# Designs tried in a protein design run: designed miniproteins, single chains. Part 43

Each design is a single chain, and the fold is of that chain. pLDDT is the mean over its residues in the fold that is shown.

## One batch from the design tools (miniprotein)

Design m1484
Fold by ESMFold2-Fast:
Structure m1484 (fold): chain A 64 residues (1-64)
Amino acid sequence: SRLDAAVARALAAVEAGDLEALDRELTQIVVLDPSPATRAAAEAAGRAARAGDREGAKQHLRTI
């Protein structure tokens, strides 16, 4: 699905340390699934990635 593809690209952005690409994919994830759970996971993933917690960011993305 488009959501699965966006999550996969977000995971790749975390692995690459590309915070700009991650922010674009997190925005797309929330557009594709505006549920409170997905929004919370996306916000948590972005916060973890900006703090340098790559494993935490990936864990949050995998809940989507």
Scores: mean pLDDT 88

Design m1485
Fold by ESMFold2-Fast:
Structure m1485 (fold): chain A 61 residues (1-61)
Amino acid sequence: SGLQQQYEQIESQLSDDAKKKRKEIEKLQKELANTPDKKKQEKLQKKIKEISKQVKEKRES
């Protein structure tokens, strides 16, 4: 798909730190999808939001 191709190209252009944070978010999202425990889901969502905020702030700079 075109969107997936563009996503991979953009990722390859990002700094190592930014790519690492994005991959961490992806891993947490996959873990969230596979986790039935509500408390663990809440913890994972908070973690994802924290990392997403850091990535957003980096983009603004």
Scores: mean pLDDT 71

Design m1486
Fold by ESMFold2-Fast:
Structure m1486 (fold): chain A 67 residues (1-67)
Amino acid sequence: MEKYREIADFAKELARRVAADPSLDQAAVEAELNEFVKEKLGKDSVTDEDYEAIVAALKPEAEAAAA
């Protein structure tokens, strides 16, 4: 769970960078995110289950913000 939370926090930070500078290369940003995910999970590839866990880690904050 903690690793997915860290990945979710990193994804939010990348989203903030893109919002602050829309001229950023999206492909480069996605590559940086994928590399971070692989490094944090210690895997050579990210599965659909891993992506689902990352989304689940973001969900509590979205629900808290909506409340």
Scores: mean pLDDT 68

Design m1487
Fold by ESMFold2-Fast:
Structure m1487 (fold): chain A 92 residues (1-92)
Amino acid sequence: MLEAVRELARTVREHADELIAEAKKRGMPEVSAVIRGLAAAAENDDPEGMLEVLRAAGSSLTDEQIDALVELLRKAGASPEAIETARRALRE
């Protein structure tokens, strides 16, 4: 779990601006806000903060927005383990 969260953090740090722009282009400002939260936690080397952002997102985002978030992370190069960790946190 911790290693998968660190992989996710690396992906988000490297691609945050691109992911935020793409979410806005899709008309999903809520997804953009989640990516900004993940980027802030990742920049602070805060894996628990990243999980907290994902858990909060899971309770506030629609299924369509959750699927879009996961797709954007996968396209940015997040590993299957990082995607699975994100999906689990989003379902909590």
Scores: mean pLDDT 83

Design m1488
Fold by ESMFold2-Fast:
Structure m1488 (fold): chain A 83 residues (1-83)
Amino acid sequence: SELDRLIAQLVAALEAGDVDAATKALQQALDIDPDDIRIVSAALRTIAYSSDPEKARRTLEEALKIINNESFITLFNSLSTRP
């Protein structure tokens, strides 16, 4: 599906530390379904199991600053074990 493609692009961008690619993939995924738990779950799994979890986390945080989607930020914070 289109959403699965965008989630895969988000995962790759987080692994690469590519803020622009992560922002683009995340925004397009949220435009399809802003409440889809697969988006936040994929981001959290990528951070948890990345070869560089801190790089993945920083990349996501920078993308979230650009997008500023309140529903996604709330869901991410509710599922995240770190501030």
Scores: mean pLDDT 78

Design m1489
Fold by ESMFold2-Fast:
Structure m1489 (fold): chain A 99 residues (1-99)
Amino acid sequence: GVGSMSPKEVEIAREVSRLIMELVFARGKGDAEKEEAIIEELKKVFSEIVSDDKVIDQIVKAVKDAADEGIKDPSMSVMDMVLRAMQRIQQILEEYRAS
């Protein structure tokens, strides 16, 4: 059947959105230690639903790429960066579940 997001996935999406916002702020300030700590928290959150470390690395890359794109685009809000990252994460998770 067509899968809807589970309650666990909704809770993870909420936590991930918060971590993406924190990552954008850390990158904007050049705070490398905080950025690394946030990335480790993202990996930990996704390890609860993803067993493949390569998929987790793809998710982290998608988040970092969305933050970089948003920082380079002055018309882009922090929420636009979050939504872009979440859309890419959902695509990666869909491909993972199809495997």
Scores: mean pLDDT 79

Design m1490
Fold by ESMFold2-Fast:
Structure m1490 (fold): chain A 80 residues (1-80)
Amino acid sequence: EEELPEEERKFYLELMARMDLVDYQRMTPEEKARYEKMLEELRKNASPFEKDYLETLDKVREWLENTTPEEVEQRRKEAL
């Protein structure tokens, strides 16, 4: 069940996903393969919270691929 208000939960998940994706970009090919395997295993038996996290991670990944650093800064300012 929801521990935080939806807005705060969404913000927290987006922040976590953003940080994790920065770490992912710095990983070796071998580490990336292991990380993807871990995510695949998590998806098989994900709790509602884990499912929300995985969906947020996918959305943030897609957003980062299609967004310039300037747009990232602008969105951050609007969210605060």
Scores: mean pLDDT 70

Design m1491
Fold by ESMFold2-Fast:
Structure m1491 (fold): chain A 83 residues (1-83)
Amino acid sequence: TAQKKLEEGAKVAEETAEDPRNSPLARFAARLVAEALRKAEPTPEQLQNGGNGLKTVADLSEDPEMKERLLKAAEELFEAAKK
């Protein structure tokens, strides 16, 4: 469900925010995106915005594995937004 995809995205962003291997900027952005995803309604607009947020965090992430997980979560939100 779209709600589950928002929760999944929030968890990946939370993990990114707590990982000390990431830059302070990447962790800060991840924290903001995680909070936004936790508060989001599963509407197409908010799913699209959530995906864009996760993609931004992925661009700031220096860990290839975390970047891949963030991009996958973003893609799932974009797909959920299309209906």
Scores: mean pLDDT 84

Design m1492
Fold by ESMFold2-Fast:
Structure m1492 (fold): chain A 93 residues (1-93)
Amino acid sequence: MTPQQIREQVFADMRLLGAQGQVQVIQRQLRDKPDNLATISSLIKDAQQQIRDLRAFAAQLTSPGTRDRVLNAADQLDAQVQQAQAQLQQLQA
């Protein structure tokens, strides 16, 4: 493995941890504090930006395995954020 591929793997892991953490915070807020609509909306927007950043980062990766892992994780996180956004819209109605 090249030094560049090792750095890509480390940075990918850090970025994935951040995005996963943001989604977990959203899920916790929806469960425990569903009346906190403004905060949940802000967290969803932040998560959407992190997912966009993950996809942009993946496009720059030279390791196919790391790239595919990041893209697959981004797709899963995007689905979770879409579910959270739908739940938020129901709470706002």
Scores: mean pLDDT 86

Design m1493
Fold by ESMFold2-Fast:
Structure m1493 (fold): chain A 76 residues (1-76)
Amino acid sequence: MSAIAQEIQAAFDANGGVVTREQLVEALVRAGLSREVATEIADRIFERVGAEGRATREQILETFGSLENAVNEASR
């Protein structure tokens, strides 16, 4: 598992399987992304999932197939 997927998984585990936009941004920053890039990625993931304030791990997996693919697709 990549550092990105590990940090996102840790954020879900710490928060009962649900993350806010801010918690996803912090996970991406911990994985080595700049805060600006992490914010853009988190915003795009939440928009595609259709989640306003909180997203479940299952919603992200259903939309993108994996946590790594969610970050890769939202990085474009």
Scores: mean pLDDT 81

Design m1494
Fold by ESMFold2-Fast:
Structure m1494 (fold): chain A 75 residues (1-75)
Amino acid sequence: LEERVREIQKRIEEIKARLDALAKKEKDPNMQRMLQGLKRNLDQYARAAEENPSVAPLVERFVEGIEQSALGAEK
């Protein structure tokens, strides 16, 4: 469980870095605000998995959803 939580935290940091890069390129202030909101949600998910490793599978699903919706749209 602890190893799985660390993998989730690593993935969250990678996604946050990509969201930061998108926010720097984004010209729409509303979209920049939305991307910052997603980063805050990812921080909350990271904390939830750290505090209760048994929710790691659920957190992985939410993180995957954010990655697909926010970063998949680039393709």
Scores: mean pLDDT 76

Design m1495
Fold by ESMFold2-Fast:
Structure m1495 (fold): chain A 98 residues (1-98)
Amino acid sequence: VTKLPAQTASGNLNAGQRVTLTLPTKAGKTTVATLTLTGSSNVQGYLTHSDSRKRASGTGTSTVTLTAYNTKDSFVTGIVSASAATNAGLTLEVEEIE
């Protein structure tokens, strides 16, 4: 099985902030997307695969994983919100397999 190198996007957010990370996906591949959240219980993350419209979510320090087949070139989007009193870290990683 030939794996492509994982694509990674990361960030930090302050209390009350929202961050959106987007990584491209390729037609004919299966995407495994992992959103890793660090912070307190007031952090919420959403992971969306645009082609399949599959979604996954998590809160606080957690890992959110989504697997979907790509029928066309598209995107995985991770959206992370920190509520009024929490600083958070986030990493979005996308791995593609044949």
Scores: mean pLDDT 75

Design m1496
Fold by ESMFold2-Fast:
Structure m1496 (fold): chain A 84 residues (1-84)
Amino acid sequence: KKEKIEEAEKLIEEGERALRESRIEEAVRLYVEAGEIYDSLGDYEKAIEAYRKALSLYEAFNGTSTPLAQEVREKLKEAEEKLK
């Protein structure tokens, strides 16, 4: 359990670094991976935060109507529903 949390935190840090280095596609991928780990652990609040970061970054650079952006939106919606 703790090892997976550390892995997700590391992915967020790597995503932030990739974003600072203008590696946008890599930053999106890292945030999505972190969100999936948090989702698998039941930490839906952190999963939502990670997915929102990925989606906002993707939409800013690649547009809102791509298949990948839709997939991230679906993951975000599922995580939000679990916070009921």
Scores: mean pLDDT 78

Design m1497
Fold by ESMFold2-Fast:
Structure m1497 (fold): chain A 67 residues (1-67)
Amino acid sequence: GKKLEEAARKIGERTGVPAEVVLQSLKTLVQELGKERALAFVLAENKGKLTEEEIELVREGLAELPE
C-alpha cells in the first residue's frame, strides 16, 4: 500500500538501506511476528532514528498488510 511504501522509504533514508529491502523486511516481519510485534521490533531497531510522524507512518503502513 502507499503508506507502507512511504514508511519503507523513510526508514531507508534514515538507515541507508534501500527502500525495496526495507519493504521486503517489513512484510517478512509481519508474516512471522504479526503486526503488533513487527511494529515493536521496528521501533526498537530504529530507536532515536525516526520522528513521531515517521513512527505513525510505519504504524499505518503495517496496518495495510494482511495478518
Scores: mean pLDDT 81

Design m1498
Fold by ESMFold2-Fast:
Structure m1498 (fold): chain A 60 residues (1-60)
Amino acid sequence: GKDMLDRMITVLRVTRDTDPRADPERIDRAIATVEEARATGSIEDMEGLVALSARLEAAV
């Protein structure tokens, strides 16, 4: 649900701010990917969540 996506965005932002080895461009792309998924509502089931996870791995 949307709560999970909001939590993912929060974790990504914290990682960007706290991990000195984090690549901000990669994290920003990951955040954009999660925000787009939330806006379109495409992540309502497990298959959509798996697809999002693959996109996040590619972004990070």
Scores: mean pLDDT 68

Design m1499
Fold by ESMFold2-Fast:
Structure m1499 (fold): chain A 91 residues (1-91)
Amino acid sequence: LEVEAARASIELLAKIAEAAGMPEAAKKVRELGKELLKALEAGDWERAEKLEEEILEVAKPAMEKAYEDPELLAKFKAEWARLTAEFNAAQ
């Protein structure tokens, strides 16, 4: 379930970036996320690790904003709960 977990994490980070008012960062996270999923499917762990680092670097400013803005933090928690519910429903 590695690919599924990665897909959920990518979508969560993209939603955080959108909520933080960074649509360009959200787009970049999704673009890099597609490459990460392909690398994981191909077993290219070296490329997957590099892409994971790049995704986190792009998402970092949005995550920092989420911590200082109560409305963004609430939206992040709601999106996390939504993804968790979808994951549990798929089990």
Scores: mean pLDDT 75

Design m1500
Fold by ESMFold2-Fast:
Structure m1500 (fold): chain A 89 residues (1-89)
Amino acid sequence: GKEKVREAAEKAIKELEEVKKEEKNENIKKVIEKIIKLIRESTEQLINDPSATDEQLEEAARLIEEESKKAVELLKKGEVEGSEIAEFQ
């Protein structure tokens, strides 16, 4: 249960760190850093909850993966509010 949440968070963080590495806009980089921090903090909170069932933890792992993918898609599309794009299409 808890291991799956950690694994999902680590995968999400690695994907976000790769997006950040390729990003030239400092505002978008800061947004990515904030998302990474939120994933880490939420994961730690879930792991420290003794009332969480394995089923709930597995569902949380899926949610982390889904929301992280959505965040990456929004960042790649330049739909993040206040973002500045160096190149336009």
Scores: mean pLDDT 72

Design m1501
Fold by ESMFold2-Fast:
Structure m1501 (fold): chain A 61 residues (1-61)
Amino acid sequence: SSMEKERREVEGEVVRAMAALAAGELSLDQFLARLRELAARHPEMREEIEAVARTVRADAA
């Protein structure tokens, strides 16, 4: 389905962003900005993307 394809695309982008953050290629602020842009492009997955951002922020504190 179209939603399954979109979900896989979003998941791939989140995984890439998390890998870049872990490698020090993205700062926390850059990572959060990237997830906000991703949520804006995929509003139907916004809540799931924001949940990832909240978890990463909590782990960074």
Scores: mean pLDDT 83

Design m1502
Fold by ESMFold2-Fast:
Structure m1502 (fold): chain A 97 residues (1-97)
Amino acid sequence: RKELALEGGILVGIGGIMVGVGKITKDGRLAGKGGYLAGFGGELAGLGGDAAVGRAGYLIGRRGLEIAEETGDEEGIKLGKEGEERGKRGRERGEAA
């Protein structure tokens, strides 16, 4: 379980960097991919009982979606939405642990 929280945290960190680079470069697909990765990491961390990392995955996922929407990249928007939903589940599971 602690391994899920650690692995999730690493994925949230990488996803956050991708979202930041996507914003600076106006690359909505990169931002959406980063949001998805952060959301997935947040979901894993939530399964490991880490609500804080789950919440971070949710917030970064949502931010990746926002940037993808700003650029109009449909694939980035799709990935960002999935990341936000996954991160939200991670937050909720971590809070229930």
Scores: mean pLDDT 87

Design m1503
Fold by ESMFold2-Fast:
Structure m1503 (fold): chain A 75 residues (1-75)
Amino acid sequence: GGRETAEEIVRLAREHGAEAEVGPPVTVDGRRYYPVTITLPDGSVLDFLLSEDLDEEQRRRLLEAHRATLEGARR
């Protein structure tokens, strides 16, 4: 689900030296989303919403994309 994906992204961010947190869930037009905030070492902030209805393929793609971004930002 979106919450589990959000928590994994936060864990990945922290493993790469970024600050990250999952905010309280928000509901937009009857759909539940989990806000994620990542603060990179250079002070850049990434804010996004993850749907509760994320499938496993979407989850894997998001985790891979975030891992690549965090690795690039660290170097």
Scores: mean pLDDT 76

Design m1504
Fold by ESMFold2-Fast:
Structure m1504 (fold): chain A 55 residues (1-55)
Amino acid sequence: LEELIEKIKKDPTKENIEEGVKAYEKVTGIKVDASKITPETAIKLLELTIKLLKE
């Protein structure tokens, strides 16, 4: 997950955002439309997911 955050920060492409959203869906079960999400929102979702996993 940290690697995906770094990837989006370095290169905020549609493909990298889609990878991040897929990881979020896989961990949380919550579906998000990648086409409607900003790079900043994708990063925030992944950061929240990391916090949940560290509990």
Scores: mean pLDDT 79

Design m1505
Fold by ESMFold2-Fast:
Structure m1505 (fold): chain A 69 residues (1-69)
Amino acid sequence: MELSGEEAKAFKLLLRMWGYNNVGEIDGVFDEKDKNAVKEIEKEFGLKVDGLPDEKLLMRLMFEKLTVP
């Protein structure tokens, strides 16, 4: 699912809250800087590195940050 406007802002805020400070400014645009931040997270978790904020990435982040002590 493509992010736009408030969805892009919400996703970037979520990443920054979880310590991923390499996302860009919290605006309504998901740009190449944000895509590169997503790629680094995907690489960290051993996922396919495509820079796309999808359900698999979100579920993995929730599992790591909310369910692992």
Scores: mean pLDDT 70

Design m1506
Fold by ESMFold2-Fast:
Structure m1506 (fold): chain A 94 residues (1-94)
Amino acid sequence: SLEDLIAELRALRRELLETELSEAELRAVAGRAKDLIRQVGAAIDMPEEELQRALAGVDALVAAFEAGEVSAEHAVIALASQLQDWIDLAEEKA
């Protein structure tokens, strides 16, 4: 359900902000974020182009982190912010 997806997004965001994550763990969390974003997008009947743009944004953040363009702290904060936007969107549609 959309309520279950909101709960999972909130749990993932807490994990990001409260846990010291390795680089591999940050990549794994980004993958989980993309899966939840896809599920929310499907649940709210989001246009494919808008959904693909959101997913590309997560990939771009991971790529910037892996390239050394942003710190792990910056990547965590940016991803947590994106997850909050998706929580807000899902709550609006629930």
Scores: mean pLDDT 85

Design m1507
Fold by ESMFold2-Fast:
Structure m1507 (fold): chain A 96 residues (1-96)
Amino acid sequence: MRTPDSTPLIAAARAAGDDELADALLEAEITASLALMKATVDLLKAEKEGNEEAAEEARKKIEEVVELETRAVEAAAAGDLAAVREALAELEKLLK
């Protein structure tokens, strides 16, 4: 399944005057995209090298990024700024 589209939620938050929620969700989306790209590159490299352990670790990180992105979008839909910021902090840890 496709990850939820955050664009309507960012627009709705800004329309409601909640710029902090909109900015936090936008940062979470950007960070998730970067983390997903990194994990995908790591997976392709591991598969090419026949490193099953590294490939499994990369797949696990891809699943974690998708879960955190979904959590951030669901939290934003509920107006929970603190939960969006928590998901963003966890996504930033995966990017490092």
Scores: mean pLDDT 81

Design m1508
Fold by ESMFold2-Fast:
Structure m1508 (fold): chain A 66 residues (1-66)
Amino acid sequence: SLNEQLKAIIDEIEEMIRNGKFSEEKAEELIKEAQKLAEEHVGPTAGLVARHELKELVEELKKKYG
């Protein structure tokens, strides 16, 4: 499902931040993948929302684990 695929992407980003292996390039690739998944399943607006929310989540996770 979309929710399972998005959760897997979020979990991968969080794991990268937790283990000190965070990469801006890889995070952007994962965010683009999440945007595409949301866009294909729901629509363009959902893709934009997913991109925005994931960018905010990345910054929050950096603060939490940094």
Scores: mean pLDDT 84

Design m1509
Fold by ESMFold2-Fast:
Structure m1509 (fold): chain A 100 residues (1-100)
Amino acid sequence: SPAIEAVRAFRDRLLALLREHGVPEEVRAQVAAIFDALEAALAANPDASVTERLALFWEALARIAALVREAVADWPEERQRELFEGLQALVDELVRTLGG
């Protein structure tokens, strides 16, 4: 599925970004588990509309963003900003790739 392939490519880039910025392995494993659940949901619903697929993706992103934000809450504001700017850039690229 092109959608699952795009999600996997995004997953690999996001996990690399989190690792490069020093997000702990335990948090990165939880992010990977959220992606595993998203991929399973997409595979289980092959007839899902574009709107339904985007809703699943945005729900997963919201959970990932909340998890990462909590994990890095004690970091300096500048370091948090760099991480979230990198995350936003990856999201913007994926949205362009998905035609939205």
Scores: mean pLDDT 85

Design m1510
Fold by ESMFold2-Fast:
Structure m1510 (fold): chain A 72 residues (1-72)
Amino acid sequence: MLELYERLKEILKKSGWSDEEADTRAYILVRFFQGRSFDDIAKELGLSVSTVTKMYSDSLKAINDYLSKEAE
């Protein structure tokens, strides 16, 4: 789990987010992969569900773009 978190954080930083933003986004991804709902994640972070959902979607898109570049 820690290795996954660290890897996601680095990819997100490479995608243009700040260290703090990458940390938050990596946290959202890891918690969702652990089976936590967006409602629970939003409560943990003090954010709205819509904000967490958008951050999740934006982060997945960035990770997919990064992995596509490495595959090519």
Scores: mean pLDDT 80

Design m1511
Fold by ESMFold2-Fast:
Formats: structure tokens, sequence, C-alpha cells
Structure m1511 (fold): chain A 87 residues (1-87)
């Protein structure tokens, strides 16, 4: 599922995006709340799929929007972890 999308990104020469997705998943795996973890994993999968499709279609606007979403998800995951560490 997500692993197939990461591999497809690598096959397309988007190794940097594949590594960003992998690192984001590692950050999400540290979240103790199972509902938040599953929600964020689903959003990562959707975003990775959008990146793959944007590149395949040459949709620059969709690619930029999806890349920004990956950054947003990383910030969200890090903020959740910060709150958990403060508890």
Amino acid sequence: EIEELIEKLREMGLDSYAELVRKLLETIDKISDPELKEKLRAEVQETARDIVEAVEKGDVNRLVASALRLVGLQIEAEMILKKEKEK
C-alpha cells in the first residue's frame, strides 16, 4: 500500500520524495494515539498517491500542492509528538 507508493516514487527517480514519505511515516509511528496515527498514515498515503499521479500527468500545480501537504503533515506529526512528550 504505502510501501508500493514509496517504491513507485523511487522508480520514477523521485528518491527525495520517497525518503520524505518514509521519514514522515517513522515520525507518525512514534505517535501513541492510535486514531491520530491511523488518520495521519491515511493522509500520507493519499498525498503520496497525489504526487505520483501529478508527475505522471505533468500537473505542476497538483505536484506543488501535494509537496506542501507533505510538509504540513510533518509539522502536524511533530506537534502531536511534542504535546505527548510534555505529558
Scores: mean pLDDT 82

Design m1512
Fold by ESMFold2-Fast:
Parts: sequence; structure tokens; C-alpha cells
Structure m1512 (fold): chain A 100 residues (1-100)
Amino acid sequence: MEKELENKKKEVKQLILDALRSAARIYRKQGKDEQAEVFEQLRKEIESGKVSPELLEKVRELNPDLAEFVEKMLDIIKNAKSPEEIEKGFKEILDELRKR
């Protein structure tokens, strides 16, 4: 159970990192290198186990849906006590994003 919870948290963290990397690539393709760097900086901080609230707010200015996704997923990683709580939270976030 505990090891399964840790594995699910690692999966969620990887999804956050992949989403931020994808956003950075899209912005770079549009010639928005400064904006792309904001996503890459947040990705590196999350990868290292640190999160800057100021950097998360900069992401929110550029892409509020992505910032909300990242914030909610990080909250799940911090607060989830079971694999089932992670799966439920993830489904709720995806369902909300699908409606937009």
C-alpha cells in the first residue's frame, strides 16, 4: 500500500513535468522563448522537489488552466493518503479540464 502510494505520486509528478515541458515546446515554436523559459524553470524546481509560489503565479498568467492543473496535482502529491485518493483527484482534474 505505502509503496503503491509512492509509485502513484511519482507518476503524477512525471505528468506535471511532461505537461510543463510540452507547454514550453509550444511557446518556443511560437517564438515566445521568455514565456517558454518560465514553464521550464517551474519544471526544474518541481523535479528538484522545490516549488516557488512566484513562479507558479507566472505560469498562471501565461496559462491559467495549466497552473491550476499543476497546483491541484501538487496538492494531491502532498495530501493524498492512499492510491485511490490520487486516482480520484486526478480524474476530477481531468474531467474539469475536459469541460473547458
Scores: mean pLDDT 81

Design m1513
Fold by ESMFold2-Fast:
Structure m1513 (fold): chain A 104 residues (1-104)
Amino acid sequence: MSPRLQNFLDALVEILSSVPGVEASRDGNTITVTFADDPLSAEFLARLKEILSSYPGIEVKVDGRTLTITFKPDAEKLLSPEELRDLLFEVGLLAIEHKRKAAA
C-alpha cells in the first residue's frame, strides 16, 4: 500500500472518528466504522455507504451498525488523486452536517 493511500485512509478515519456516535479504526486497507443506535447515526451510515459505493475499487459491507470499508489492492489504479480528494471532501461535508445535527 502506497504512502499516499495510507495518508488518505488515516485522514478518512480521523474525519469519521470526529463525528459523535461514530467510532472508526483502520487495519491495513480496511476501515471499520461503528455507529451508535440512533436514527441520526443510521442516516449517517446510509449516506456514507451511498457515497463510498459510488467510487471504484471500494467494497462496502453493512452488518447491523457496523460499516466495513475495504480498499481493493487495485484501488490505487482505479482512484485518481483527484477522486480521492473528492471522496474526502464529500465525507468531510457529510461529517460536518451530522455534527451540526447532533449539536441541535
Scores: mean pLDDT 82

Design m1514
Fold by ESMFold2-Fast:
Structure m1514 (fold): chain A 60 residues (1-60)
Amino acid sequence: SLSPELERAFKRLVTSPELLALRDGQSFKSVAELASFSRAELARVPGLSEAEIDAVLAYL
């Protein structure tokens, strides 16, 4: 039920070295765990537009 664009954004975020470093290198168990991050922290991940980050936050 996720759009291909939103699925891509989630994959980019859950595999990002930037966010994994904030989790002490621990892998994400679900995309819902991204809700613990601020917009500013999500925006640190390269390759995502502001609109894609907004779509991720709206889904969470």
Scores: mean pLDDT 80

Design m1515
Fold by ESMFold2-Fast:
Structure m1515 (fold): chain A 67 residues (1-67)
Amino acid sequence: MTVKEVIEAINETDLSEEQKQKIIDLLRENYKDDDKITFSEVKEIIDKVEGLTEEQKQAILDNIKKK
């Protein structure tokens, strides 16, 4: 999958705009939107984001699996 597809999946979640932006900012610090990323790499990035519950992290990962 691409980083852009991951960002689209995050935007489809019921997270707050601030929570979405934190994850997107961290992705964009390490990757370009057209870069290929694995599910495992996305999980590592989400695990580094502060202020997310485990349930919110799992919801993001489940949406990414659909892409």
Scores: mean pLDDT 80

Design m1516
Fold by ESMFold2-Fast:
Structure m1516 (fold): chain A 94 residues (1-94)
Amino acid sequence: SAAAEAARQRVEARAQAGITQASVNTGLGKYYFEKDREKGLKYFDEGLEATQEGAEFARRAGDEYPEIRAVAEQYAAQLEAKGEELKKTREELL
C-alpha cells in the first residue's frame, strides 16, 4: 500500500539519522570526556537513545504494516548493533 511504502521510507530515514547521530555523538562523547566528563557521558547517552528510539520506531512500523516487517527488523538490528558499539566505546573510557 502507499501507506506501507511511506512507513518504509520513514523507517529508513529515521534509521539513517539514528546511526549518523550515534556516530557523531560517539565522537563528541570521546572528545569531551577528558574536558567535561559529564558532558561527554551525556553525548554517549543521547547517541544511545537515538539508536533505541529508531529501533522502536522501526518495530512499531513493522507491526502496523506486516509487508515491511522484515525490512523494519533489519533496520532495528542495525540500530541496536550501533548502540552496542557506542556502549562498548563508553565502557572503554570508564
Scores: mean pLDDT 91

Design m1517
Fold by ESMFold2-Fast:
Structure m1517 (fold): chain A 66 residues (1-66)
Amino acid sequence: MEEAREVAKELVREAIKKNGLTGVSLDELAAELAKKTGISLEQARRLVREAFLEVGTEVSKEILKK
């Protein structure tokens, strides 16, 4: 489970750096994380949301819920 948190942070940072904030879909990143680490989509969504908030850029709550 610790590895999944690190992977989530990497996926979020890479997506922001590659595509900018407009290219980041938390739902798509959660699906990628679940496939890479084998965790459930529910857990992946939580980890991705936490990672996105920790990366410092707050986006609309509407985007976070998607």
Scores: mean pLDDT 68

Design m1518
Fold by ESMFold2-Fast:
Structure m1518 (fold): chain A 64 residues (1-64)
Amino acid sequence: MEALAQTSTGNIGVLRIDGDRALFTSLGGSVTELEILERISETEYRVKSKKSGTVTLVRILERL
């Protein structure tokens, strides 16, 4: 799945999901590796940054 998404901290970017792994590419071009912990709904996921260990929510704005 590939989608335009927003983090709970307000960052917007492209989310690419492959299984329980995801990549978030911000509008500024930074790439963050994420682990999908929970699919709360069709548009909201709980994710964990693999580098920082920070848990955040990501909202799907538009499926690409």
Scores: mean pLDDT 84

Design m1519
Fold by ESMFold2-Fast:
Structure m1519 (fold): chain A 78 residues (1-78)
Amino acid sequence: SMAEIQKRIQQLQKEVEEFEKKAREEMLKAGAEANKIKEEGGNSEEALNKLYEKNDELAAEVADKGNEALAKSAELAK
C-alpha cells in the first residue's frame, strides 16, 4: 500500500538523520582533540588536516546514505 511505502521512506529519512547526528558528534570530538593538541604545543596544522579529512569522509558517507535512501524510495514508488 502507499501508506507502507511512505512509512518505509520516512524510516529511511530517519536513518539518514540519525547518521548525520552521529557524524556531527564525531566531528565535535575530533575538533576537541585537535584543540587539545594545539594547547599542548603539538602540530596544529596536522591536527586540522586530519579534522578536514574526517569531515570530508563523514560528509561523503552522509551523502552516500542519503543517495541510497532516495534510490530505495524511488524503487518502492514504482
Scores: mean pLDDT 76

